# Ledger of designs, part 107: designed miniproteins, single chains, continued (4)

Each design is a single chain, and the fold is of that chain. pLDDT is the mean over its residues in the fold that is shown.

## One batch from the design tools (miniprotein)

Design m15961
Fold by ESMFold2-Fast:
Structure m15961 (fold): chain A 63 residues (1-63)
Amino acid sequence: RDETVRKIEKAARENGGVLSLAELAKILGVSVTTVKYLALELFGDIPERLSLEQALKILDSLL
């Protein structure tokens, strides 16, 4: 959804190109545990912070 992508891009831009797992979870309306699970599935790791590209891949996996 374009509005969700815009929120993710804005959050990343305001935080030096990265988002916390909690910030992405809040934008997506899911639990932090869900974001961690998707990060592990998509990237094989749970990073402390997500790049814009990683955040958008997590969004794409939910759609």
Scores: mean pLDDT 80

Design m15962
Fold by ESMFold2-Fast:
Structure m15962 (fold): chain A 74 residues (1-74)
Amino acid sequence: MEEAEKLYEKGLEAFEKGDYETAIKYFEESAKLAGVSELGAKSLDLAAKAAEKNGDTKKAAELRRKAWEVAAQL
């Protein structure tokens, strides 16, 4: 859990710097470690926002779908 939270924070730092590619990677790793949890859903949602900022609309849609699937199980 703590490792997933650290990855989430690194994702936020990359996002704030405008490094959306790196932000997506950290948020995806955080979501993978967090699994079906509130943190997992939040990480996937932020990964989707980072993908939108990066111009990757297809990946953003995929990540948003995954976020909803995780949230639906909570």
Scores: mean pLDDT 83

Design m15963
Fold by ESMFold2-Fast:
Structure m15963 (fold): chain A 74 residues (1-74)
Amino acid sequence: PLTDEQAENLIRAARDLFENVYKASEELKKEIDKIVEDLKAGKITPQEALDRVLELARKHYPKFAALLERIRAA
């Protein structure tokens, strides 16, 4: 099971990869920041936060989604 801190760190790492490797749009980065904000506010679980990031990755970067799914399974 993931802690809130572990989930936040994984989501931030995904955001950094989106920005630095895939040159993600400001809109996509804001969507990810919103997921982190909801997680920190206790509105969603770590599992739900990672599910939302994985869905965004599947939509925009399907090969990266395969990497996130592997991280999530750990």
Scores: mean pLDDT 76

Design m15964
Fold by ESMFold2-Fast:
Parts: structure tokens; C-alpha cells; sequence
Structure m15964 (fold): chain A 69 residues (1-69)
């Protein structure tokens, strides 16, 4: 659902900003995560650039991939 993807993107951007990522960078990270084809690719983006722990990156990556279905 397009609505579910928009909600997931918004929630991811807010979560990244709460971890010290700028609004501009959080939006770029969210776009890349939405384009990720695998859980591992999405987790790597969130872990490397999102300042998230491995556990947080996995949880957020799973949520976004589920919203893409």
C-alpha cells in the first residue's frame, strides 16, 4: 500500500532524527532503505548511516520491507 509506505517513511525519518541524523540526511537514508531489495541491504544502510544499533537497524528494516508488500 502506498499509504503504508508513506507512513513507514515518515516514521523512519522521525526515528533517525531522534538518533541525531539531520532531516536532510534522514530523508536520503529513508529513500535508500525504501529502494533496498533485501533485509541485509536495508540493515546495512541503517547501521552504517542511520547511527542505529544492529538491533534497531534490523527492527526498522523489517518494518519497511513489510510495508513494501
Amino acid sequence: SEVQLLVAKHELIEFLQSHGVSEEEAEKIAEEVLKAETLEEAKKILYDRGKLSEEEAEKMAKGVLEAKK
Scores: mean pLDDT 81

Design m15965
Fold by ESMFold2-Fast:
Formats: C-alpha cells, structure tokens, sequence
Structure m15965 (fold): chain A 72 residues (1-72)
C-alpha cells in the first residue's frame, strides 16, 4: 500500500492518528497534502496547528494554514 493509499483510507475512516503519522514520517508530498486536507475536513484544528508549527515542507504548511482558515 502506498502512503497516498494509506492517507486516503485514513481520511475515509477518520483516523487522525494515521493522518498525523503520515505527515511526520512520509516522504511522499502527495500523501502529506492529502493528510492535511483530510485533517481539515475532519475539523482537527489542534493537529493542523501542530503541522503548521512542525512541518519542514512549505507546501504542507501552506495547506495547513488554508485548512485552518476554512474551519469555523
């Protein structure tokens, strides 16, 4: 199973722990972006704030900021 497939499965199941693990440990930018989007859809504000603070990927940080701006 690819990290993208794993992120998609975790997103469908609402598996916040797996989505966050992918963001920390995956080398696949597509999987990380899918995980951030899924955290946004699931309303995981605290995890999105953590991603914004800790991620080394500018694209992942930008996506986390966008998802935080969408949360109400």
Amino acid sequence: MSDVERAEAAARNGDLSTLYEILKNSKDLEAKLLAVEALGRLGARDLLEEVLETSKDPEVREKAREELERLE
Scores: mean pLDDT 84

Design m15966
Fold by ESMFold2-Fast:
Structure m15966 (fold): chain A 76 residues (1-76)
Amino acid sequence: MKEEAKKLYDEGLEYFKKGREAYQNNDYETAIKYYEKAIELFEKALELDPDNTAVREMLKYAREFLEKVKEKLKKK
């Protein structure tokens, strides 16, 4: 169970990194999609290992970045 949670967390981190790269390139639509995928993976990881503080913190961070990029997309 914890090993599967780690795999989901590592996959989530890769999507989070891709989201940040897209955001830095002003590709806000792609950044949103990658952050949404990262959040989904972190939520699954937290379901398998609910005491994992690192996953919980990354989930909060990914949600904050998702809101930030949505604000950028609205401003044109």
Scores: mean pLDDT 82

Design m15967
Fold by ESMFold2-Fast:
Structure m15967 (fold): chain A 85 residues (1-85)
Amino acid sequence: MISPEEARRFAEQAIEGLKELIEKVKNAKTPQEAYRLLIQAGFLYLAAKTALYLSGVDDPELLAEIERLYQEVKELAEKKIKEFS
């Protein structure tokens, strides 16, 4: 079972990973690259959210930051995909 400490550490790593994905999406050169980055962000978001849930961590501020960053990746990726169309 995931400990609360391990889940928080994973969530912090996920936040940094999502920030990196935001920058990568901004520099995406093809719609395929933008889609791949969006998929990666989705997996990272789901994994972090699941880890927090399974560990019993009740940290709405941490969860809100993860959700906000994932939405930024999604919006930027969708915008990039439309630009290539």
Scores: mean pLDDT 85

Design m15968
Fold by ESMFold2-Fast:
Structure m15968 (fold): chain A 94 residues (1-94)
Amino acid sequence: MGREELGERFDRVAEEWRRYRATDPANIRVHAEGVSDEEALAIAQQAILLRHLRLVPLSEPTTLTVKDFKTGEYYEVDIRRDGDGLEARVRKLE
């Protein structure tokens, strides 16, 4: 039950981690809405880590809702591959 699928997802996530160094700030182009570029980058890095922990490859378009526990604010994060790097759109909710 799902063992082969889990292995394939793990291999894809591990390849993306090595290839893109996915949490390296230099590889992430951020589009911030309602938040600073610095804060948006930190939120995007958290969202990438959460995707990889869930074995969701960056090649699959996925939107995550992330909560900043310090401010109580919610953010919508969309992450996609863009050429040799990553594009992250971070939007403050409500």
Scores: mean pLDDT 72

Design m15969
Fold by ESMFold2-Fast:
Structure m15969 (fold): chain A 66 residues (1-66)
Amino acid sequence: HLEEGIRLRMEGRFEEAAKAFEEAIAADPDNALAWALLGSALVELGRLEEAREYYAKARELDPSIF
């Protein structure tokens, strides 16, 4: 799911990328990178408030990814 989401994001398919990252989080909720990538996809979709919450979760799990 994470690799699929990254590919979809590179193709500009941000809504589908967000779903793939949500699936990655469902499989491993401690995957800070998946939370950060979901936030990034939501920024591209203009969903800035949700993106901030997911970035905060990513930083809580692993601040070194920023």
Scores: mean pLDDT 81

Design m15971
Fold by ESMFold2-Fast:
Structure m15971 (fold): chain A 83 residues (1-83)
Amino acid sequence: MGSAEAAKLIEEAEKKTKEAAKLLASGGDLEKARKLAEEGKRKGEEAERIARKEGDKETELRAGVVAGLSGIVLGIAKTLLSK
């Protein structure tokens, strides 16, 4: 069930990344945004690894995109926290 597990991880990663982005946009808790973005990136990377092992190229690409977006949000949160 690699594709189903990867899809679930992508959904969780998307949810965490959206919540982190919302916190950044609202000027909310930057530490919470950082943690959520880290979780999103980790889940996206795990989904990509699972999809790759299963040979599901479409899910692998989707997971990679989500992991990349989470990484961008994480980078923004870390930059704001370092100031």
Scores: mean pLDDT 84

Design m15972
Fold by ESMFold2-Fast:
Structure m15972 (fold): chain A 87 residues (1-87)
Amino acid sequence: SMADIEKAKAAALATLSKVLSPEQVALIEELLDKIIAGELTEADAAAVAAGLTDPGARTLTAVMVHETLKALGRPELARRATRVLLA
């Protein structure tokens, strides 16, 4: 359900907010919203990657996004997001 998707998104963002700035969390929230809506472009994902200058933060973000999307039954979107975030 959409409520389950929003709960999964909120949990991922809460975890990331412990290690990322509020501005970085906002970029990832926008990325997740576009992925959930089926509107993700490579430019959107590249903008988030450009905002994540620390390789550890970028890797953690990629893992959290990937696992969240796999859990939501969207493995193709998980692969697309991971590819751009780790590029």
Scores: mean pLDDT 75

Design m15973
Fold by ESMFold2-Fast:
Structure m15973 (fold): chain A 73 residues (1-73)
Amino acid sequence: MEEKRKLSIDIVAVNLQAVGLELLGATEYAEKARKLVRESQKALDDGNYEEAKKLIDEAKRLVEEAFRELGVA
């Protein structure tokens, strides 16, 4: 239960960060992050928590790298 809740929160957080990236003009990074968010949400809905975590962790790394490249992180 707690793991599913944490994954849901992480998915929402990354999706909000992707919106921030798009507003900063980092459209390619925003689209890549959204793709990973969609895939993570699908894995979570399918009950595949391990895959959902892997995908959302990848999305987190991507948005962190993008913000760092933009000089904001």
Scores: mean pLDDT 81

Design m15974
Fold by ESMFold2-Fast:
Structure m15974 (fold): chain A 82 residues (1-82)
Amino acid sequence: AEEFLAQGDELAERFTKIAEEDPENKEEYLQLAKDTRDAFESVAALAELGYKEVAERVGKNNLAYAQKKIDELEKKTKERKA
């Protein structure tokens, strides 16, 4: 449960850092941060209720999605900085 919340916070923080580097799209990135936290809070709740296997599968899918989005945004930020 706590592990999923920590993962959500870490990913959301990365979206927030990207928002600071790209202020023109800040609102979109902050929304992604919120969506990521909410998704992992839901996963944590499922784990606490005893649906650990479902929580793990949903958590992995959410992690993969968030990491893909972060990679795309970090690449755009790097290209803009170069």
Scores: mean pLDDT 77

Design m15975
Fold by ESMFold2-Fast:
Structure m15975 (fold): chain A 67 residues (1-67)
Amino acid sequence: SEEQLNQDLNLIASSKSKEDLDRRAAILLSGRVSESQLQKLLKEQRQLSLEDAKKYLSEVIRQLSLA
């Protein structure tokens, strides 16, 4: 739903550290992507600055909201 998407995006945007963002991303993406894809996404965002990782994960979440 749009409400769920907005909540997920807020959880990403409000993260205060790379550790917090990583934890929130793992929770939000768990069960929505395969285990191998989850590991790939987490590794990719870990290479980025906090701001760029937030942008990256926000785009992933938006893509997953598409039917």
Scores: mean pLDDT 85

Design m15976
Fold by ESMFold2-Fast:
Formats: sequence, structure tokens, C-alpha cells
Structure m15976 (fold): chain A 67 residues (1-67)
Amino acid sequence: ALEAAQEEAVRLIEENGEENPEAQREALRLAAAAGDGGARAGLLIFEDPGAGEERVRELRRAIVAAR
């Protein structure tokens, strides 16, 4: 279930374009809802105004790498 949700999250990014921040955010929410700790942490970073671009890039990487 978790791994399947992570794969679907990655697919969402690929289908909607990996440079699309809305797709990235939705993918994070999907994976986090399935129990992905990395995605949940990433979602928190998205809501943290101090996080910055570097953290967002690491989020994208974490979703892919966690699989």
C-alpha cells in the first residue's frame, strides 16, 4: 500500500510535469496520507515559509528515493 502510493505519487509528478509545484504538493499529500514519513515531513516543509527551494528539491528526491 505505502509503496504503491509512492509510485502513484511519482506518476502524478510525471503526468503533470515534474516542474509543476501543484503536482509535487499533491503527490506529497497522497504519499503522506498512505503513511510515508518522508512525504509527511516534506508537506510540513511546504507549509514552512523558511524552508526555501533547496528543501522543496529534497522533497521531490525523497518521494522517489523512498521507493
Scores: mean pLDDT 65

Design m15977
Fold by ESMFold2-Fast:
Structure m15977 (fold): chain A 63 residues (1-63)
Amino acid sequence: ADKETIEKLVKEALEKNPTATAKEIVEEAKKRGLEADETYVENLLVELRAEELKKEAEERKKK
């Protein structure tokens, strides 16, 4: 699958569950008939998770 499709899958998974693993996302992609690169998904998860975590931490500390 294209990287764009993989990125959307990763983003959706993180929105549903911030602790979703690359393996789970890769399995979801395969169930949809998409081939996801596990290493690429893992890197995307780290980046997107860090962004979400930082945003949430800032909002919680704001109060």
Scores: mean pLDDT 73

Design m15978
Fold by ESMFold2-Fast:
Structure m15978 (fold): chain A 56 residues (1-56)
Amino acid sequence: SDLLEEAKRIITELLKQGVSVELALAETARRLMKKYGISFHEALEVAKKAYEELQK
């Protein structure tokens, strides 16, 4: 999904900048919330799923 792929890109960028996992997930969720108009809770669940898939 577009949400999941964008979340993966944002998380990867933030982690490369040395941001912690917890802060990267929260910041990713905030960006998805603003862009797609979804709740922070929904955005955070997408960010967590994206991070899990990146850890494969």
Scores: mean pLDDT 87

Design m15979
Fold by ESMFold2-Fast:
Structure m15979 (fold): chain A 82 residues (1-82)
Amino acid sequence: MNKNEAIENAIKGLEDALKALKEGDTDIAIINLELSLSVLKKNELSEEVIKDLEDALKALKEGDIDKAIENLEKALKNLKKE
């Protein structure tokens, strides 16, 4: 997978995770977030984005949905910035 394709797939996965969180489906959000994080780590993308996503995943596993949404939106904003 090239860098642009990896970013596009990660953005889609993170948007799906954000939607799942807003609908109360934490399990689906965790799966989508873990998959997106795996793709980003394999493609050596931004350390800041990876950290924000790891913080979101940690918050999600701890039940802090508001913090997870905040970190996930921050990561998405940074990934979409051109």
Scores: mean pLDDT 80

Design m15980
Fold by ESMFold2-Fast:
Structure m15980 (fold): chain A 55 residues (1-55)
Amino acid sequence: MVKASKEEAIKAAMEALKETSPEADEEKAREGIEKELPTNLEKIAGLAYEAGVLK
């Protein structure tokens, strides 16, 4: 895939959240990301792709 899958985008977003809120609950963080993902999918996928998470 030339774009991040939904799961890969979630992983990248979770890593960013750990940097911002390391004590955040992973389960809640994942649910929050999935909830917002339809709105921010392209942004998150682009960041993950550029960061080399995807190739």
Scores: mean pLDDT 60

Design m15981
Fold by ESMFold2-Fast:
Structure m15981 (fold): chain A 70 residues (1-70)
Amino acid sequence: AAAEADALIAQGLAALAAGKLDEALALFKQALALNPTNVAALKNLGAVSLQLGKLAEAEALLKKAAALAA
């Protein structure tokens, strides 16, 4: 993965730790835009989507992450 995508994921995780769900969501989406197959970005975006009650969106993201990790 590009260093830029990894930096965005790190920032997103820090935002999650601070309870900033919308900021974390935006950062993980940016990481995924840079690398659409980034498993860490897909998993974290899926987890935030679950916390926001977006069940169908979260399921799609997590299934894609699982398929890429298999």
Scores: mean pLDDT 81

Design m15982
Fold by ESMFold2-Fast:
Structure m15982 (fold): chain A 63 residues (1-63)
Amino acid sequence: DAEAYYEEGKRLYEQGKYEEAVVYYGKALRLDPKYAEAWENLGKALAALGQDETAEQVLERAK
C-alpha cells in the first residue's frame, strides 16, 4: 500500500540511497496523490540528488 512504499522510501533515504528513495516515494504517490509526507520527502530526496528545480516544484505540492 502507499504507506508501505513511503516507509521503504524513508529507509532508503536514511541509507543515502536517494535515487531508490525517489522511486518508492513515487510508488506511494501513484497510490495516494494526497500523501503530503511523500511529496515532502520526495522533494528532499530530489534536492539531495542536485535536482533543485524539480525538488522545489514537488515541495509546493506538499503545501
Scores: mean pLDDT 81

Design m15983
Fold by ESMFold2-Fast:
Structure m15983 (fold): chain A 108 residues (1-108)
Amino acid sequence: MEELEKKAKEAEEKGNYLEAGYYYNLLGEKLYKEGKYEEAIEAYKKAAEYYEKVDKKKAAAAYTNLGEAYYKAKKYEEAIEAYEKALELEPDNLRAKANLEEAKKELE
């Protein structure tokens, strides 16, 4: 955990956006599995932001993960926004499409 945070921060400081996105995404996944959804949101948000600068497909995956973390935190409006951003970057992302539909039902 500390190792992933350190690696992410070092990559961020060096302007290595692909590596920063990778380590923040791994940190988010670990936090999400531990039920630490608010911390996972922060990590995935950084992952999506850095990936968006270099790799649209990886950014879409990170925004999908961000949406799932928001959904688990019962932040349904923010989950919808994250899934819509994922679909803007990758229109055929089936996971983002399915999760967007589910999140919208929470607000119906």
Scores: mean pLDDT 89

Design m15984
Fold by ESMFold2-Fast:
Structure m15984 (fold): chain A 61 residues (1-61)
Amino acid sequence: ARPPPQSEEAKKAAELFEQIMEEEVIRELAKEMEKEVGKPEAVKKALEAMLAANEEARKRE
């Protein structure tokens, strides 16, 4: 078929994204925010804040 039915693939990817969110939250959010928000400066600030908080928590251990 010309238009391959990838709707199920998209659903599967979304479900996997939800599961991976707990492990790769910051990385996946970065991609999604850049794609959806379209505000690079706001996304970068949010990313830096999240990375700083994550790094701080990691250093505590």
Scores: mean pLDDT 61

Design m15985
Fold by ESMFold2-Fast:
Structure m15985 (fold): chain A 58 residues (1-58)
Amino acid sequence: GTKLSEEEKEKIKELAKKHGVSGEGVVQLIEEVGLDVALALLRVENPELAKEIEELLK
């Protein structure tokens, strides 16, 4: 799993909200399976959201 800061969690939730996706669900996915796996899964359903999260967490 990937440990996210509170600021990173808030930014991810805002990005998810912009795309009509559950921000809590995205944060939990990243923390459970890790960033790389979570981004791979998100790219299947919402490639734009996955790209924005990847750029945010560089």
Scores: mean pLDDT 81

Design m15986
Fold by ESMFold2-Fast:
Structure m15986 (fold): chain A 86 residues (1-86)
Amino acid sequence: IDDVNGAAAEIGRALFYQKLADMFPELREEAEKEVQRALDALKNTLDRINSMTPEEKQKALEILQGGIEAAQQYADDRVNALLSRL
């Protein structure tokens, strides 16, 4: 569960940086690094999930999906908070 939450957090960070790179093209390289970090975290989490029983795998995937949805909201909230300071 901790590993699944970690992957979701990295995905949120990558989404935040992608949104920033749309406004500031000079941040594209940094956004690409965060995307790669999120992909690496997701791959490690999926490898772990694939070693689980079918029942455990289903629960882990549900937690991961919920975490990704929360991470997407977190990225949107972070961008909106930044924009409100400008």
Scores: mean pLDDT 72

Design m15987
Fold by ESMFold2-Fast:
Structure m15987 (fold): chain A 87 residues (1-87)
Amino acid sequence: MSWEELAEEAARAFEAGDYEKAAELLRKAIELDPSHRAQLLVALGEALFKAGDYEGAIEAYEEALELQPDSELAKANLEKARKKLEE
């Protein structure tokens, strides 16, 4: 399977509320094409956040920001995940 097919399947799993499956598929997509890692890490963080894995979401967003420091989406999502751990 291509990384694009895995990312599309992950998006469908996410829309269906199967966030754990979405995260698994996104991890496989990252392994197939590391050049799209920053974009896929943001999607992985969103799936982990929805699954209740706030620590995993933070790690994914922090890695995405190391690759793309100017990503306002990753910054906003990172702050949201951090607030969940403080509550």
Scores: mean pLDDT 84

Design m15988
Fold by ESMFold2-Fast:
Structure m15988 (fold): chain A 60 residues (1-60)
Amino acid sequence: MKYKVTVKITHKKSGETYIETFEAENQEEADKIIERAKRAVERSLNPEDFEFEVLKIEKL
């Protein structure tokens, strides 16, 4: 079954928010997408300035 993952990234200093959606073929792929997105925020130049949230995971 396919999944739709919605994540929100907030830049704390500017207040800008980015909402991204991803389609995953299964739960394992959805988990990998979340881990990759979280890791990308952690590897940014100022990771403390960003907030990462998983808003929803929808079964398609």
Scores: mean pLDDT 77

Design m15989
Fold by ESMFold2-Fast:
Structure m15989 (fold): chain A 93 residues (1-93)
Amino acid sequence: SFEEGVRALEQGKYEEALRHFQETIRELEKQGKETSLEAVLAYLGMALAYGHMGKVKEAQEYVEKALELAKKGGIEKHPLIVNTVHFLKLMGV
């Protein structure tokens, strides 16, 4: 699901990417892994999809959720998180 979301983003299939990331988040929440790296990256993936679709408000909400979870999980300085957030800022999110 997560890998399918990333592939959909790379192909410009933003609605498909949202579905895959939403499913990834749902599965991780059932396992009590909502503060895991994969969960945080799935939220950031949703922010990227919304950003590319011009839905800036939704993109910002998902970035805020991702960073809150990253902080709770102690992973807010992880390179994949920092680099993705930097890219979102360059997009105007």
Scores: mean pLDDT 90

Design m15990
Fold by ESMFold2-Fast:
Structure m15990 (fold): chain A 70 residues (1-70)
Amino acid sequence: VEENLEKAREALKAGKYDQALLYAGKVIADPNATPEQKAEAYRLIAEVYEKQGNTAAADSARAKADEVLA
């Protein structure tokens, strides 16, 4: 889980948005991921969509981050 989160962060920093979405998605799908780790993965997805100009998808991802922490 942590390795995939780090890879998602590195990919986002490098502008490799497809890789960032791939690794964040792996965290969300991992049954061993904590709610906090899943929320961070959704926030990373939101940042990718925001950088791509897709505000609706970014807002949806942020809502999912809030949902997993509730």
Scores: mean pLDDT 81

Design m15991
Fold by ESMFold2-Fast:
Structure m15991 (fold): chain A 74 residues (1-74)
Amino acid sequence: MEKEKLERAAEAAIKVGEQLGKPEIGKKAAELIKNKDFEGFEKLVKELEKAGDDELAQNLRGAVVAGENPAAFE
C-alpha cells in the first residue's frame, strides 16, 4: 500500500515536469520520492521557488499530497 502511494506520487512528479517543460526536474523529484528522501524533495521544491518556478514547485508538492490523501485535495 505505502509503496503504491510512493509510485503514484513519483509518476505524478514526472508528469508535472514534462507538462511544465522541465522533465529532468520531474525525474529528480520522482527519484527522491521513490527513495523516501523527503528532505531532499523539500530542498528541491524550495530551490525551484527561489528560482521563480513557483508553478512547478506547487504542482510537485500537490503530487505528493494527492498520493498520501486524495480526499484532502481541493
Scores: mean pLDDT 74

Design m15992
Fold by ESMFold2-Fast:
Structure m15992 (fold): chain A 92 residues (1-92)
Amino acid sequence: SEALRLEAEGGVYELAGVVYELLKDYEKAKEYYEKAVEYYRKAAALDPSLLPELAAALEKLAEVYEKLGKKEEAERYRREAEELRREYEAAR
């Protein structure tokens, strides 16, 4: 499945983001979480059952933006994540 391949790629970038976040390298964590979100967006477009994975990655990206002092972008990503979770639950 193309969707599963894209989700797996996103997962690899998400793990790299987690590692850099633990190292407190927030600029690198941001880069890798942005890549994870990019791949999860493509995967969720093909398979909406992957919307929770996209939402979780957006929350991680928001946390890193917050640590970088970019509060408006962090709030935007958190709101997007909440909206996607709500859409997923409503769709059953």
Scores: mean pLDDT 90

Design m15993
Fold by ESMFold2-Fast:
Structure m15993 (fold): chain A 59 residues (1-59)
Amino acid sequence: PQLSPEEVRREAEELLKTAPERAVPLLREAIEAAERGDSLEAEILLALARMIKAIEELE
């Protein structure tokens, strides 16, 4: 993973402020994974949430 758990948690919390409903569950799971120290899982979930947000913004 390239991000620390604290970085994932911080970025996920920031994204939650503007995220569409489809991305919210993934952002919450990313925060939970980061809190467990599961850096790879947290980073993957954050990346998926970002992709959903980008797609929703195009629709």
Scores: mean pLDDT 79

Design m15994
Fold by ESMFold2-Fast:
Structure m15994 (fold): chain A 100 residues (1-100)
Amino acid sequence: SEEKIKKDKLEAARTAVRQLVDVLVQEGITSREQLDELIAKPLSDPAARRARVAIATLKNLFSEETLEKILDTLIQGARDGKPDEAVEKAVKIAEEEIEK
């Protein structure tokens, strides 16, 4: 059903968003420049690999505009020490595109 497809997409988004915010917090990433530096590292770097996998999932599911809003939200949450709040905000951004 359409409802099942929407639910599956939202669950995939939540998983990717949680994975990415955990990497941002663990690595002290508080800006887009720092995230870009992290994902430019070799795939032998576990944090770079985890971040790339999460970002690839989000790129596959959402538009560039939605992806940018999600990334900005997660980076702001990491910077402000509010990762759980950032996850919920990012999931709402994802849900808004899914409902279109």
Scores: mean pLDDT 88

Design m15995
Fold by ESMFold2-Fast:
Structure m15995 (fold): chain A 55 residues (1-55)
Amino acid sequence: MYKIIYPEDADDAVKAILDYLEELLNNGKISLEEGESLVEELSKKTGLKITIEEK
């Protein structure tokens, strides 16, 4: 299963999006490649360090 890692000081709206993305990844509704692309886009737009890790 995958976990999306983000800073504690992230905006609540950003956290909600990332938590939903984590759910989509773990339910197989999006690929890891799609998830990594979305995380990279959000990281660039927010300036936050966001990563995907396999547990």
Scores: mean pLDDT 82

Design m15996
Fold by ESMFold2-Fast:
Structure m15996 (fold): chain A 73 residues (1-73)
Amino acid sequence: MEEEKEKQKKGIELMKKATELFLEGLNSKDVEKAQEYRKKATELMEKAEELLDEETLIKERIEAKKKIDEFLE
């Protein structure tokens, strides 16, 4: 049980970091840097998906979307 909680916690941290990198990419005026941030964000999201269960993954994706929508407003 504790091991699963640690996996979920790590996955959530990776998703948050991926979202932050994605936002950095959106805010970047440099196309090359924007692509690097997006690539790193995608890699972290893939790692998070391996650690997270479906329910937590869906919740974290909704949270990421809210942050992106907030940034675009």
Scores: mean pLDDT 79

Design m15997
Fold by ESMFold2-Fast:
Structure m15997 (fold): chain A 125 residues (1-125)
Amino acid sequence: DLELKPLPASLAEALKDLPGILASAQFLLSSGASLEDVLKYVSEQVILRVAGALMEGPLPSIDPEEALIAAMETKLPELFEKSVEEAVEELMKRILELIPNLKKNPGLLKTVRELIREIVEKYFS
């Protein structure tokens, strides 16, 4: 039988308002995934949720990179006129407005920021 392992308290608090992502994260950890793998998974799900919120409709892809770029092109085209760092900070501001509890886990916040920077740098280069 699969015994559910508790998430670290700060991660559970960060995901408090995201019950589906929280449940999936706990399942992955309980199934033997590393905490690093769980943080990557959660970061990808956060990006997809933000892209979905921006688009207010169907996402063109379940890939976080494709979904975020499509949402930016459609709803935030002015970000492409900014520097990489300015675009990353504006996206992080919008993420924290949508998911304020994300600040409760600094490691998750850092992983989300790093993934967004990778996506933005790839497109802006």
Scores: mean pLDDT 84

